# Designed miniproteins, single chains, continued (3): the designs that were tried, part 6

Each design is a single chain, and the fold is of that chain. pLDDT is the mean over its residues in the fold that is shown.

## One batch from the design tools (miniprotein)

Design m8176
Fold by ESMFold2-Fast:
Structure m8176 (fold): chain A 100 residues (1-100)
Amino acid sequence: VSERGRRVARRLAELGAEFDAHEFKSPEDLIRFVEEAIERARKELSPVEAGTLARALLDHFLRKLKEQGIELTPEQRERLLSLAEKVDPAYAERLKAFLE
C-alpha cells in the first residue's frame, strides 16, 4: 500500500469510527456530517485522494442508512446526489440507481 493509500485508509477508518459513535438526530445531521467530511478532505488532500475518500464515505453511510431503515426525503436525496456529482459524476449516476 502506498503512503497516500495509507493516509486515505486511515482517515476513512477514523471517519467511520466517528460516524458509528455519533448520535444522529435526523438524516439531515447525517448528510451534514458527510458534507463537512468531504469539504475537509477537499481542503487537506489532493483531488484524487479526496475523491477516493468521498466515494468510500458515501458508500459506507448509504449502507448504514439502509441497514437502519432510514429513508431520505426527495430533497435530501437530491442534496446527496449533488454532493456526489461535485466529487465524481460517474459515481453520482451509480449512487442515483442505488437510491431508487
Scores: mean pLDDT 72

Design m8177
Fold by ESMFold2-Fast:
Structure m8177 (fold): chain A 98 residues (1-98)
Amino acid sequence: MVEVRYVGAILFTAKDAEGAKRIRERVRELAEKLGAQITKEGELSVLVSFTAPTREEVREKIDQLIEEMLKEPELESIRYLLASRDAGVVEEERELYV
């Protein structure tokens, strides 16, 4: 049986290289608290991903991460995706500029 599972992915982009260091530390701390994982680190960006059995759980974790990261002055933008793994469908996609 193939179970429907949802994926959340959030890309945080910093304004500069010094800001990126601060953003990485903050994202790492929040990811550990919320059961998410850092899947990629770029020069100015951090990609965090997680899965849950329901859309509501994924969306709640996305909302929590975004709310906390919007407090960071070195944050330039946030891009996120919420998708159903079984359906292969992106259900929500948004980009926010700070």
Scores: mean pLDDT 77

Design m8178
Fold by ESMFold2-Fast:
Parts: structure tokens; C-alpha cells; sequence
Structure m8178 (fold): chain A 60 residues (1-60)
């Protein structure tokens, strides 16, 4: 349980870092920001999905 919760938290933190990186790049490179934002947004979504799955496993 604790190990799965730690993994879920790590995935959440990584998703947050990806979103922050997306915002930073959007500010500095407007023309390419859309492609970068799309990629980072998908990666953040994947990590949040992984967090959700790990939390569900920990509850079982």
C-alpha cells in the first residue's frame, strides 16, 4: 500500500513538472509552443492516469 502510494505521488509530481515545463516553453517560443504543449500535456495526462490506477490498487 505505502509503496503504491509513493509511486502515485511520484507520478503526480512528474505530471506537475511537465505542465510547468509546458507553460515555460509556451512563454518563450510561441510558434512551437503548441506542439510542445500537446506532447507535454499528453505526458502529464498519462502520469495522472498512472497515479489514479496506483491509488485504486492501493485501496484494494
Amino acid sequence: TDQLLQQARDQSLQAGRLVRKMRDRAARDRSRSRRISSRLNRQAADRLRQQHQLLQQAQQ
Scores: mean pLDDT 72

Design m8179
Fold by ESMFold2-Fast:
Structure m8179 (fold): chain A 80 residues (1-80)
Amino acid sequence: SSEEIQALVKQGRQLALQAAQAAAEARRTGSEEARQRLQDTMAQILSVVEQLRSLVSDEEFEEILAELERFFQEAMAALE
């Protein structure tokens, strides 16, 4: 459903920000906890991506994935 797709995209953006923050913390501090948090968050992102792939057309999926990738890149750049 449209509502489910919107919820997953929002979740994907939130997880991408969390992954960027965990990556920045792990790089800055060398924290094992931050590295584990990054791994756990990346696994959750993969789950969201797989769910989105099942709900949308290939064309829509490519557009959503590209938008999430741009958001992640922007979040990473902002934390550098």
Scores: mean pLDDT 83

Design m8180
Fold by ESMFold2-Fast:
Structure m8180 (fold): chain A 89 residues (1-89)
Amino acid sequence: EPVKRGVYSLLALALNGYPDLIPSRYRNEVAQIIAELIYTCETEGYYRIPTVYGTKHVSCSAYDVKKLKKVAQDLGIEDLVKEHMAKLA
């Protein structure tokens, strides 16, 4: 969970226009989190975001999913995201 929180911070940088700040060694972990967020958003309508106070449930939209898919494209990790999504289905 602490490691997962760190990766969420890196994903936030990419969503704010700084994908190049994500170290290559974390791309698989970023792909896994993107897959979990897309899958949960599309099936349940929310994200599960780890915080220091526990897991926060946040509503999400098709626009949020589109932004996550664009980050995966920009990082070249679309195939990793698809592999992780297949494991969730």
Scores: mean pLDDT 72

Design m8181
Fold by ESMFold2-Fast:
Structure m8181 (fold): chain A 60 residues (1-60)
Amino acid sequence: MFEEKVKEAEKLIAQLSPADQEMAQGIIEKARKYYEKGDIKKAIKILNIAINSLKQRLAV
């Protein structure tokens, strides 16, 4: 599930400008660090928030 959400986020990030891609990658990295620490709940929450924000931005 986590890696599947990372792939979804990466696909959305690829549609952004280079500056926005850098910012969004930073959020993905933060989520991955929480996952590596065993805080799966926070990692998934960060990814879901990021994915929803990216979807809203791309829908404009």
Scores: mean pLDDT 79

Design m8182
Fold by ESMFold2-Fast:
Structure m8182 (fold): chain A 94 residues (1-94)
Amino acid sequence: SEEERKEYLIKVLEEVKKLAEQAGLTDISKDVENAIKDLKEGKLTVEEAERFLILVYRTAQKLNPELAKKIRELLEKFLEKFPDSPYRDTFEAL
């Protein structure tokens, strides 16, 4: 369901925030924190949050390849649970 996808995505974003903080990427961590808040408050749709997560992954690839690898693992697990995501093909092309 959309609610299950939203709850799972919040958990993924919370883990990404933690990983970004550990990597010293404070701007990414703050942007992810804001996305979590907006998603919880209904100011960001699930689809918008998925697209945001892909952009975070692309940014991490340029700034910290080790962080990007961990984010990729989280995205792969998300897509295994939600294979009908409109961003599956976008992610596979990354």
Scores: mean pLDDT 85

Design m8183
Fold by ESMFold2-Fast:
Structure m8183 (fold): chain A 64 residues (1-64)
Amino acid sequence: SMMERLREEAERLLKEAERLFEKGEYSKTQMLAGKALILYLEAGDFEGAQRAMDLASRAAIAGR
């Protein structure tokens, strides 16, 4: 379904954001985690949205 495709794309973006976070690429992490957040919300996946939000927040703090 369209919702499953949105969730799959959000999961791919979140995994890439996690790799960028591990590399210290915090601005890129925030951008990709933010995109994943929007897609999770559109898919109604609030657990995924929370994971994306948490990663974006961690990246924002680490990049200060």
Scores: mean pLDDT 90

Design m8184
Fold by ESMFold2-Fast:
Structure m8184 (fold): chain A 68 residues (1-68)
Amino acid sequence: SDKTRLDFLRESSQKVLDWLRQNKASDSDIDQMVTQLQATLSTYSDDLPEETQELIDEVNKQAQELKS
């Protein structure tokens, strides 16, 4: 279901962000990983356009917070 897929995408995205935070990733590594994550999330935009865009925006916000 769309809800289950969206929950999976949110959990997976959060795990990537948590990993970057825990490992004190460089700005370059954060940018690279976030770019790959956004590319992956964008493949779901046909099925979940609004929700996918909201998740991409959330990932971008958290990535900027990690760069400090």
Scores: mean pLDDT 81

Design m8185
Fold by ESMFold2-Fast:
Structure m8185 (fold): chain A 64 residues (1-64)
Amino acid sequence: GPKPPLSPAEAERNLALLRELLATDPRFAAALPSVLKLSGARDEEELARIVPAEALRTLRELLA
């Protein structure tokens, strides 16, 4: 079934993870504009609210 919406705490944790990846992994930073366009998110803050941490980790693994 559809997943429940992310809690504010989960969204904040996802945003922290995204910002860490952007600061530490240039390949992830380079891929972010494409991910934003494909997901429909306006920026990393919105992406962190709509995409679960598991999907962000999967994206990092695919870029590694």
Scores: mean pLDDT 71

Design m8186
Fold by ESMFold2-Fast:
Order: C-alpha cells, then sequence, then structure tokens
Structure m8186 (fold): chain A 65 residues (1-65)
C-alpha cells in the first residue's frame, strides 16, 4: 500500500523530468518524502531506504537538465 503510493509518486517525478516541469517535480518529491516517513513509522525501513535511493538517482538526473 505505502510502497505502491511511493512508486506512483516516483513515476510522477520521472514524468516531470521528461516534461522539464520543475514545479511538478518538486511536488512529486514532497509526496515521495511523505510516503518514506510513513514507511519508516510502519517499520518498513528497508523499503523506505530503497525508495530513497531511487529519489537520489532522479535528483542526479534532474541536475543534468
Amino acid sequence: ELVEKAREALEKARTAIENKDYDAFIQALKEINKYIEELRKAGQTDAADEIRREVSRLVEEAAKL
């Protein structure tokens, strides 16, 4: 459930990068960070860490724009 929501937000972030939409990208990052915190509170720390690594890769990709 939370992992699925976080992955949907990751897809929104990828779409924002493809569209060069900075505002949409920032909004997607806020959603992902919210779900990462919810995952940590639920004790799913491994899942939260995995999603955080995907976010780091997206941020590196966005920085190349």
Scores: mean pLDDT 81

Design m8187
Fold by ESMFold2-Fast:
Structure m8187 (fold): chain A 100 residues (1-100)
Amino acid sequence: MKELAEKFVELSSKKALEIIHDVVKTALDNAEKATPEEKKRLVLSAVEDILNVARYYNESPEAIELVKKLLEEVKTLSPDEAIEFLRYLHELTEKKLAEK
């Protein structure tokens, strides 16, 4: 899972990643006071939004397939594991966007 997220971020354009970073941050902020069931739904919605952003910015077919795989894997995670994944994705996007 972490390897798929790392590869997706590396393949993605900075323009798409700026929007993705905001999507992930908003979902994490909303998850702070959410129930476990709501946390899982927030993470799933965030990954679906990421897929839509990747498609909108015409990211590579490989990047789009990586997000589809991440969406399927997130469905199998516990709420806490899903939030941990989203935090890791946030750190990856933040690190990539800091690169000049």
Scores: mean pLDDT 84

Design m8188
Fold by ESMFold2-Fast:
Order: sequence, then structure tokens, then C-alpha cells
Structure m8188 (fold): chain A 73 residues (1-73)
Amino acid sequence: MEPTEEEIAEAREKFAQADTNGDGTLDAAEAARLAELLGVSLETIGPYIDYNGDGKVDDESIIAILKAIKAAK
């Protein structure tokens, strides 16, 4: 199921809070923080953090993470 625009906006806000150095990438600690902010385990979102293989978490990665969360619940 496609995430709503509101869910994407909330996830982007939480990503910005987790990405403490503002480089558009998440290390293991920042990824764990994002999982906590989203209310899920790191294991649920870990495979989707580098969805495009470019080392950055962009809108496509955020959408993939939200889809994974919806599928897991």
C-alpha cells in the first residue's frame, strides 16, 4: 500500500531528526534512532535505508521504509 503524503512528511521529519550530521545518509546509530522514532525495530527498516544503492536516504527510501512497516504490521 502506498504511504500517504502525511506519512511521508512525518517520516521525512523523523529522518531529519535521526540524520544528526545532515549528510543525507544514516549510520547504524542514526538508523536505530529513526526506527525508534517510527516505532519499529531496526531489523524492519535496515534493508531499505540504502534502497537506491547510492548511500543516501531519499524519498524513494522513505517510501520503501513506510511500505515495509505497513507490511510488517
Scores: mean pLDDT 69

Design m8189
Fold by ESMFold2-Fast:
Structure m8189 (fold): chain A 112 residues (1-112)
Amino acid sequence: MSIAEAIAKVLKNMDEVEELYKQGKMKPKEAELQLGILEGVRDIAAAVGAVSRFRERLREEARRLLTVEGLPEAEVQALVDARIRAAATAVLPELAREAEEYLKKGEELYKK
């Protein structure tokens, strides 16, 4: 539950930044930067949590297949590996696209 607590803390910090901005105690560009950093930390924490839960579900399913259904270990391992590869393939193209967009924005800022 440490990941959920970390996300809750980040969300609280985001609320504090928004409140400071509304009170005129923080400049618009500073608020945008701070919220962007906190949003990134929130999303990374959520992704780590999702991966941890996915691994736990795979472990429990593998245990069930070995114990209840009596499948050979090699077959269970092949199924687990296939699911890991499928998950990586689904996520990587979107992350690559986002990374390219951030690189492009960086080039525009420093190409003077």
Scores: mean pLDDT 67

Design m8190
Fold by ESMFold2-Fast:
Structure m8190 (fold): chain A 67 residues (1-67)
Amino acid sequence: DRETLKKLVELQVKSMVERGILSEEEAKDLLRELYQFIDSSTLSTPQLMIELNRKLTKARKEALEKK
């Protein structure tokens, strides 16, 4: 269910804010991007989960490397 994926993504992004990896503004931008990806995607749920994990991992690495 896409709604469940959105909630899981929100929890992951909130965790990154709480750990100081992302700012509140960066988190809002990332969540907007990920929600649009979930809503517009024709991928199966397993493929969506893989792509969401890749996007989250990339965002985490980029945020940490800018320090």
Scores: mean pLDDT 81

Design m8191
Fold by ESMFold2-Fast:
Structure m8191 (fold): chain A 61 residues (1-61)
Amino acid sequence: SEEVAKRAREAGTRMAQAADAGDLPAAHRYSTELAKAVEEGGDDPLVNAAATEAAAQIRPV
């Protein structure tokens, strides 16, 4: 759903920001929120696209 995709995208953005700041607990929390949104969305292409965008925001360690 569009709302689930939006939540996934938002969680992904916040996760990337927390990771860049070195805030691992916050990054983990947002990662959990992203996972819940993906689980709720099932095989929704919009949710899968949002998850892919979130992954692209995370720089290699």
Scores: mean pLDDT 74

Design m8192
Fold by ESMFold2-Fast:
Structure m8192 (fold): chain A 61 residues (1-61)
Amino acid sequence: SELDRIVGRALRRLLAAGLSDEQLRAAATEIGELVRQYEAGLISLEEFERRVEEIVDRALA
């Protein structure tokens, strides 16, 4: 699914960056909350992708 593509890409970028277990867990928790919001119909797919990219960019800063 498109959701699996977006999440898979985000997790791959985070894993490749050599983040600590704490940083990786924090980013994964935020992404998981966005997945819940998207599945509940609270945000669009476009907004979901944008917010996931924001989480990744902040974690890699």
Scores: mean pLDDT 87

Design m8193
Fold by ESMFold2-Fast:
Structure m8193 (fold): chain A 83 residues (1-83)
Amino acid sequence: EKEKVKIIADALRGLADSLKNIDPQAAELARKYAEEAQKADSFEEAWKIVRELGKELSKFNSTKVANLFTAAVLRAIGDILDL
């Protein structure tokens, strides 16, 4: 459980870092959601935070932001499946 939450939070922090030079506002949003995900008590709670971030990032109407978010999500899923 804690390992899955950590993987999600780490993936969202990586997303925030990737977004810094593309869209600083999207990067700050991803960083904020990463911090909230790290505080999650369960995988289900952390995953809900990921879905909420995805909805917020969709408002940016940016293919680069969307692609980086998708890559971060796929990485998190892969890391969790390797547990």
Scores: mean pLDDT 84

Design m8194
Fold by ESMFold2-Fast:
Structure m8194 (fold): chain A 73 residues (1-73)
Amino acid sequence: SVAEAARQAAGGLRVMLTEDEDTARKNAIGLADELERLVPELKPLAERIRQAANTGKDGLREAAEWAEKVADA
């Protein structure tokens, strides 16, 4: 489901916050690409994750919070 995919994306983003910045950025971009491919309805979330990947850890935290809100909707 869209909610389950968003919840899993949030969990992945939270794990990325424990990684070094280069690894987290690469993993976030990969997650965004996979999310958009598997759940096209989450394209706005995937685009937000890609933007966050280039802004650093604070951006990734904000993307995780957004994904958590999408999952709870």
Scores: mean pLDDT 84

Design m8195
Fold by ESMFold2-Fast:
Structure m8195 (fold): chain A 60 residues (1-60)
Amino acid sequence: SEEEGVKLYVERVARSLESRGMPEKADAFRQEAEGKNFEDTLELSNKFQVEAAKEKVKEE
């Protein structure tokens, strides 16, 4: 189902953030993604990924 697919996608993105040393950001992503459809979750994922990349480059 779409709901199950979104849940699996959220977990995949969250684990990616954890593997990059950002467990708090992974947790925030899981919480913000709750109840969202796939389209909104994908947009949220892109936002979190961009923020994560900027943090690594700027050491913030």
Scores: mean pLDDT 78

Design m8196
Fold by ESMFold2-Fast:
Structure m8196 (fold): chain A 76 residues (1-76)
Amino acid sequence: MLESISRLFPNLTKLELFSSVLFYGNLSGVPKEEVEELVNKIFEEDLTLAETHELVRTILPHTAADLFFQEFLKSR
């Protein structure tokens, strides 16, 4: 079964995830408000890693989303 973000990364803060996604969002021309809504949804719904990756791919170009996900996992 797929583990949720809160189970895999219990010390991850909403601000930390927001800052990481915002970096790639700024490079891709995504508004700050869209990044904020996405991060809120991830934390409020306690999404799995796979669901989080797919959700990030909805606002970022697929290559940027994949790079974000790889770098995010490396930092853990």
Scores: mean pLDDT 76

Design m8197
Fold by ESMFold2-Fast:
Structure m8197 (fold): chain A 98 residues (1-98)
Amino acid sequence: SLQVYIPPRIEVEGGQPAIIPVKIISDKDSRFRVEAIARNLKTGEELSTSGILPKGQHSGELILEGLKEGEEYRVIVRAIDEEDPSDQGQASGLIIVK
């Protein structure tokens, strides 16, 4: 399986999108599908975004919109090797909106 890294804590100003830097640790030079799901810790509401890391690129950014000021979210980022979908990884972090 591949490994995924994101920051354990991301602080965002109210009204701004969260920028989630993603790093993949893999010996494969594949295209990776990367998906982020953020769950509001108070309401359980989920927000999601996704992207593709092309061959040769093991790092990138996901942009997550719709976050509410004053709220906290647990984000889970999953990466899937598009050439071998059984090869997956995930990481989790906290998003705090001020």
Scores: mean pLDDT 88

Design m8198
Fold by ESMFold2-Fast:
Structure m8198 (fold): chain A 96 residues (1-96)
Amino acid sequence: SKQEMLEDIDRALAEIDDMIARYREIAATASGSVKAMIDAEIATLERIRAELEELKRQIERETDPDKLEQLYLRVLLLRISAVATDLVVERAVARA
């Protein structure tokens, strides 16, 4: 349902906010290439967050079921991209 889609987006936004906060803590103690890599992933998450906020607004306004499905598929792809940032940060920290 549209309500379940919106609730999923709200959960994703909260998860991204937690990831950004955690990455900022790691970046504060990092230097050089490790810090640069983490800062890049923070920037990626901030872009994903902004796109999810816009998709949430589009889903709230949309009444066509096929268009809602397409919008929600974009949400799922962005969520996968957000999760991928964790692997990059973990690998950067492990090599420090």
Scores: mean pLDDT 88

Design m8199
Fold by ESMFold2-Fast:
Structure m8199 (fold): chain A 81 residues (1-81)
Amino acid sequence: SAMEKFQKGLESLLETLETESREVALTNARIFIQEHKEYAKKNPELDQEKMEKILEKLEEVVRAIEEGRMEEARKLLEEIL
Protein backbone atom coordinates (compact mmCIF):
# COMPACT_ATOMS: atom_id res chain seq x y z
CA SER A 1 0.00 0.00 0.00
CA ALA A 2 0.97 3.67 -0.26
CA MET A 3 1.19 3.90 3.53
CA GLU A 4 3.56 0.90 3.61
CA LYS A 5 5.73 2.54 0.92
CA PHE A 6 5.81 5.80 2.93
CA GLN A 7 6.66 3.91 6.15
CA LYS A 8 9.49 2.03 4.39
CA GLY A 9 10.78 5.36 3.04
CA LEU A 10 10.93 6.81 6.57
CA GLU A 11 12.66 3.66 7.89
CA SER A 12 15.19 3.81 5.02
CA LEU A 13 15.88 7.50 5.70
CA LEU A 14 16.36 6.78 9.42
CA GLU A 15 18.86 3.98 8.54
CA THR A 16 20.65 6.38 6.15
CA LEU A 17 21.15 8.87 9.01
CA GLU A 18 22.88 6.11 11.04
CA THR A 19 24.95 4.44 8.28
CA GLU A 20 25.75 7.02 5.56
CA SER A 21 27.41 10.45 5.28
CA ARG A 22 25.52 13.68 6.02
CA GLU A 23 25.64 14.52 2.29
CA VAL A 24 23.96 11.21 1.34
CA ALA A 25 21.36 11.66 4.12
CA LEU A 26 20.58 15.20 2.93
CA THR A 27 20.19 14.06 -0.70
CA ASN A 28 17.92 11.16 0.31
CA ALA A 29 15.82 13.37 2.62
CA ARG A 30 15.26 15.95 -0.17
CA ILE A 31 14.27 13.20 -2.63
CA PHE A 32 11.86 11.73 -0.06
CA ILE A 33 10.22 15.14 0.53
CA GLN A 34 9.81 15.66 -3.24
CA GLU A 35 8.23 12.18 -3.57
CA HIS A 36 5.89 12.96 -0.65
CA LYS A 37 4.82 16.29 -2.23
CA GLU A 38 4.11 14.55 -5.57
CA TYR A 39 2.19 11.75 -3.83
CA ALA A 40 -0.02 14.21 -1.89
CA LYS A 41 -0.71 16.20 -5.10
CA LYS A 42 -1.72 13.06 -7.05
CA ASN A 43 -3.97 11.73 -4.25
CA PRO A 44 -6.35 14.57 -3.21
CA GLU A 45 -8.60 12.03 -1.41
CA LEU A 46 -5.91 11.68 1.31
CA ASP A 47 -6.15 13.69 4.54
CA GLN A 48 -4.43 16.82 3.24
CA GLU A 49 -4.12 18.29 6.76
CA LYS A 50 -2.17 15.22 7.91
CA MET A 51 -0.05 15.26 4.71
CA GLU A 52 0.83 18.94 5.35
CA LYS A 53 1.84 18.20 8.97
CA ILE A 54 4.08 15.34 7.81
CA LEU A 55 5.64 17.64 5.19
CA GLU A 56 6.37 20.33 7.83
CA LYS A 57 8.10 17.69 9.99
CA LEU A 58 10.14 16.41 7.02
CA GLU A 59 11.27 20.00 6.25
CA GLU A 60 12.45 20.24 9.90
CA VAL A 61 14.43 17.01 9.35
CA VAL A 62 16.13 18.53 6.27
CA ARG A 63 17.04 21.70 8.21
CA ALA A 64 18.49 19.60 11.06
CA ILE A 65 20.62 17.56 8.61
CA GLU A 66 21.79 20.74 6.79
CA GLU A 67 22.92 22.18 10.15
CA GLY A 68 24.65 18.93 11.22
CA ARG A 69 22.09 18.28 14.00
CA MET A 70 21.95 14.56 13.22
CA GLU A 71 20.56 13.43 16.61
CA GLU A 72 17.68 15.94 16.29
CA ALA A 73 17.03 14.75 12.71
CA ARG A 74 16.78 11.14 13.97
CA LYS A 75 14.33 12.13 16.75
CA LEU A 76 12.17 14.10 14.31
CA LEU A 77 11.98 11.09 11.95
CA GLU A 78 11.10 8.79 14.86
CA GLU A 79 8.20 11.14 15.76
CA ILE A 80 6.80 10.73 12.20
CA LEU A 81 7.19 6.91 12.30
Scores: mean pLDDT 81

Design m8200
Fold by ESMFold2-Fast:
Formats: sequence, structure tokens, C-alpha cells
Structure m8200 (fold): chain A 88 residues (1-88)
Amino acid sequence: SREQILAEAFATTTAQLTAMVEADPSRFIDWLEALVAWAQANNLPQDIIDQLQALVDRLKTASKAEQLSLVPDIAGVLVRATEYLLAK
């Protein structure tokens, strides 16, 4: 079902982003900033762009534990962005 696919995408994305933050938080932030720039260039919905930018700004001042706690929120926005792109 769609609900099952979305739940699996969220879980998989959360696991991958957690691994990225654990390995190199600075590289993760750079990668996410590049995604924000890509989203702007490809005219993604402004609410998605604004949510990603707010999360990037929070990550830059956060401790590693706080960065890890933000991963589910980032995964949620990325899943929504993927749904938007697949609906085009």
C-alpha cells in the first residue's frame, strides 16, 4: 500500500541520514545545503524549501546529540519532496 511504502521510505531515509550525521556532521550540513539550492533551482514548493533551510540553520548551531534528534524531521521533509517530484 502507499502508506506502507511511505513508512518504509521514512524509516530507510532516517537510518541513512543518521549514519551520515554520525560519520561527518559538517559534510552532512554541506550536502543538505546543496539540496536546498537544488530545490530552489527546481522550483520545489516554498514550504519544503523553508522547512529544509530552517533545519540547516538549526543543525549549524546544534550539538551532535541535537543534530541526531533532528534527523526524523529532515527525513520527513525529504520524503515529502520525493512525493512531490514523483507526482509531476
Scores: mean pLDDT 87

Design m8201
Fold by ESMFold2-Fast:
Structure m8201 (fold): chain A 78 residues (1-78)
Amino acid sequence: DARWERLVEEGGRDPERLRAASDPELIEQAFDEVLPEVRELFARGEYDGRTVARLVADVLLERGDLPGAKLILYYGTL
């Protein structure tokens, strides 16, 4: 998906700047919100870090934390 690939690339260019611009409370809330979906992925044998990162990033994008979304997507590739 070209949208996710672009956000990952942007996340990798300057992760320190994105970290400073992100909202850590929104990041924590996003992880909490996706936890049930992550559990279902484990149960189905479909777990991977990129899928989890995309779920978290979707929540962050909905809440307006674009720097946090880019950072999390980049971390999902490590």
Scores: mean pLDDT 81

Design m8202
Fold by ESMFold2-Fast:
Structure m8202 (fold): chain A 85 residues (1-85)
Amino acid sequence: SELIELMERFLRGELSEEELMEKFGLSPREARVARALVAYRAARSTKSVAEIARELGLSPSTLSRHIRRIDKKVQELGDKVRSLL
């Protein structure tokens, strides 16, 4: 499935900000946050949400809102895959 491969590429940090915007419907800011979060996960970073927010120039509450919105958009894509079976 193309969508399964897309999700795997996302988790491997192989998607550009442009691909995240086009394929997942993320805003430019959400795409940047998503790429940073995947990079922190790949590096096995112990950084807190507050530390990550500071590095991205965001408040912790703003980062948490972006994480929630990204998660919803990624889950909506996964739900669409399941509904097409």
Scores: mean pLDDT 72

Design m8203
Fold by ESMFold2-Fast:
Structure m8203 (fold): chain A 79 residues (1-79)
Amino acid sequence: SAQLQALYDEITAILEETKRIAEELPDESLSESYLIGAEMLRQRAERAYAAGDVAALEELKREARRFKEKAEEILRQQK
């Protein structure tokens, strides 16, 4: 459905932005953790998308946004 595709596209966009932020983190351990976390969220989103689970994708979008916000906060504090 259009809603399913839109949610998946939004999640993937958020996670790609999160990966860019993670790559800018000066702490290599934190950078690696956020890159792994983004990939794990991507895999969960792919599975929810394949299952047609709109509710799971809506929750994953909220989780992805929170994950990105945490990465942004860390980057701001370490500049």
Scores: mean pLDDT 88

Design m8204
Fold by ESMFold2-Fast:
Structure m8204 (fold): chain A 63 residues (1-63)
Amino acid sequence: ELDELTAYSLKLAEIIREAEREGLTPEQVIEKYKDKFGEEEAKRIANLLEATRAGRADAVAQG
């Protein structure tokens, strides 16, 4: 009963969160997901990760 758009957005959010947890670079995200989702979608995910880091670089990623 969930819309495909909602399910897809949740998957993207999970991927970004995992990439952030693992400390993956945008390039590593593209390499991991290009075969699964295609290069265009992998680049989109990498761009979202980069935007997330740029927009909130310091708040929760301190180590």
Scores: mean pLDDT 71

Design m8205
Fold by ESMFold2-Fast:
Structure m8205 (fold): chain A 72 residues (1-72)
Amino acid sequence: SASLAEAQARLRASAARVKKTLSPEQQALLDQAVRYTIAAAEAYAAGDVERMQRYAAEAERKLAELRALTAA
């Protein structure tokens, strides 16, 4: 849908802005988290709750790894 495409574009734009302040390792983790978040949203829009949950869990793991790198 148009609203999903707009949300995806905003998420990518926000990530690109933040990415400029990060190390290459942190950038890779953020890119992966964004990709899994978009995949989860697409699965949800398609009615695939199990696939949405799996992608959301992967996004959370990548964000947790990113937090660990920035906090230590």
Scores: mean pLDDT 83

Design m8206
Fold by ESMFold2-Fast:
Structure m8206 (fold): chain A 64 residues (1-64)
Amino acid sequence: SALAQAVLDADAKTQAAVAHAMQVAGEEERARLLGRGVKTGDLALVEEALVGPAREAAEAALQA
């Protein structure tokens, strides 16, 4: 998705802010998966992380 690609293309500060927003939303497991996908450049892992409330938190953080 465009959101997953935007996260991968973001700077380290923005990627950390997205992961933090997901953790605050109670999506700690998906935030951990996002961090792994970002470190490895794995778009499929980032897509798996960006589901449901985790996706909503990530989208809000990217638009801030």
Scores: mean pLDDT 83

Design m8207
Fold by ESMFold2-Fast:
Structure m8207 (fold): chain A 91 residues (1-91)
Amino acid sequence: MAEKLRNANIDEFVELMRKMIEEMEKRAKEALETGDAETQAAAKEFLANVEKIKKEVEQIAEKIKTEEGREELIKENQTGPEGQEAIRAMG
């Protein structure tokens, strides 16, 4: 089981994304506290984008908790970006 988890790129990708989001959110909040008005405006836009990505990553993380969700994500990733566009058009 551990060996299969180590080879699962999706699990590693989600962990990396969460760490990156946390760092970016911290830096943006610091910019809001110490930055000039222009820096604050840019930081607000950046935080809005980070919030959207954060919600998407949370949905993926929730799917990974179930065996069925993990299998679906792995299959979708193997199908490639064409599969993602088809799902987006249907949804």
Scores: mean pLDDT 68

Design m8208
Fold by ESMFold2-Fast:
Structure m8208 (fold): chain A 77 residues (1-77)
Amino acid sequence: MSPAEQFMQKLRDVYLENKDDPKKAVEKAAEIVGEYGIKELGLSEEQVKEVKDALLANPDTVLAMLEAGVKRLDALE
């Protein structure tokens, strides 16, 4: 499984496990995005902080993206 596929599965799992707590889903998704950015994309800690801050400032957008991503993955299974 590629790192990108593992990343997408982690985001799907976070959304599904926290369906009743959207705030927790967004916070956990931001952490996963940050870890992937450092390990796979070579982003600095400062760049990751800026990305996380942007995600946390736009929770409705993040939730909509997670919902669309999960629906797309489920349609491919």
Scores: mean pLDDT 77

Design m8209
Fold by ESMFold2-Fast:
Structure m8209 (fold): chain A 61 residues (1-61)
Amino acid sequence: KLTLDDLPAELRGTVRAAADYILRHDADLRADDERLRQFLRSWGIPEEYLDLALALLRGLE
């Protein structure tokens, strides 16, 4: 199972905060891969970690 520990330490807080934001304000983002990727880019997640961050966000309910 993928965990936040699979991300660099500096990105873990950002991905957790993004997951909490989506859960509270825009849960539908999880259904749209491209929209979710753009959202994560806007929050400072590098391209090389986007697929991992996407998988983690979908696992974080």
Scores: mean pLDDT 74

Design m8210
Fold by ESMFold2-Fast:
Structure m8210 (fold): chain A 100 residues (1-100)
Amino acid sequence: SLEEVLEKFEELLKEWLKLPPYLVEIGFKVMLEKIGEWLEKNLSSKELGEASKRLLELKLKVEDEIEKQRKENPNLPKPTPKEEEEIKEEAKKKAEEIIK
């Protein structure tokens, strides 16, 4: 259900915000893309509008938290290409688990 998908996504994001900000940013983008694709395929236009609004609100909250963490730690190292690929694959798998 939509409600269950959104609740699981919010719970996952709370755990992921404990990760380094760059990895959160990369992973969150992948999760949003996968969940967005599922919403487009499974929801009516009205339901999609409501879901899209809630996803946008979550996106803004996550972006605000990432910006706050970066301001508190301006010398954070950039992720390696390997770390970027690993977080992308993990994000994809977690998104697929949520929409199952």
Scores: mean pLDDT 80

Design m8211
Fold by ESMFold2-Fast:
Structure m8211 (fold): chain A 71 residues (1-71)
Amino acid sequence: SHMQKAEEEIERRLEGFRASLRQSRSVLPQDDTDRQGEFLRNRLVSDVKKNYPELYDEYKERLDKIYEEES
């Protein structure tokens, strides 16, 4: 279904976000990692809100959790 595909796509995006934060943290200073993380978070939040508004609240919480875990 459309919703199932949307959930799977958001899952992939969240895992991609986690991987990007880990990659940045392994190479960049903390301040640069924080800026990169904020940039990626804002892009994902904007995109999910626009394309999947029905899943926004649930996945915003998951996004915030990943950001805190990888900070």
Scores: mean pLDDT 78

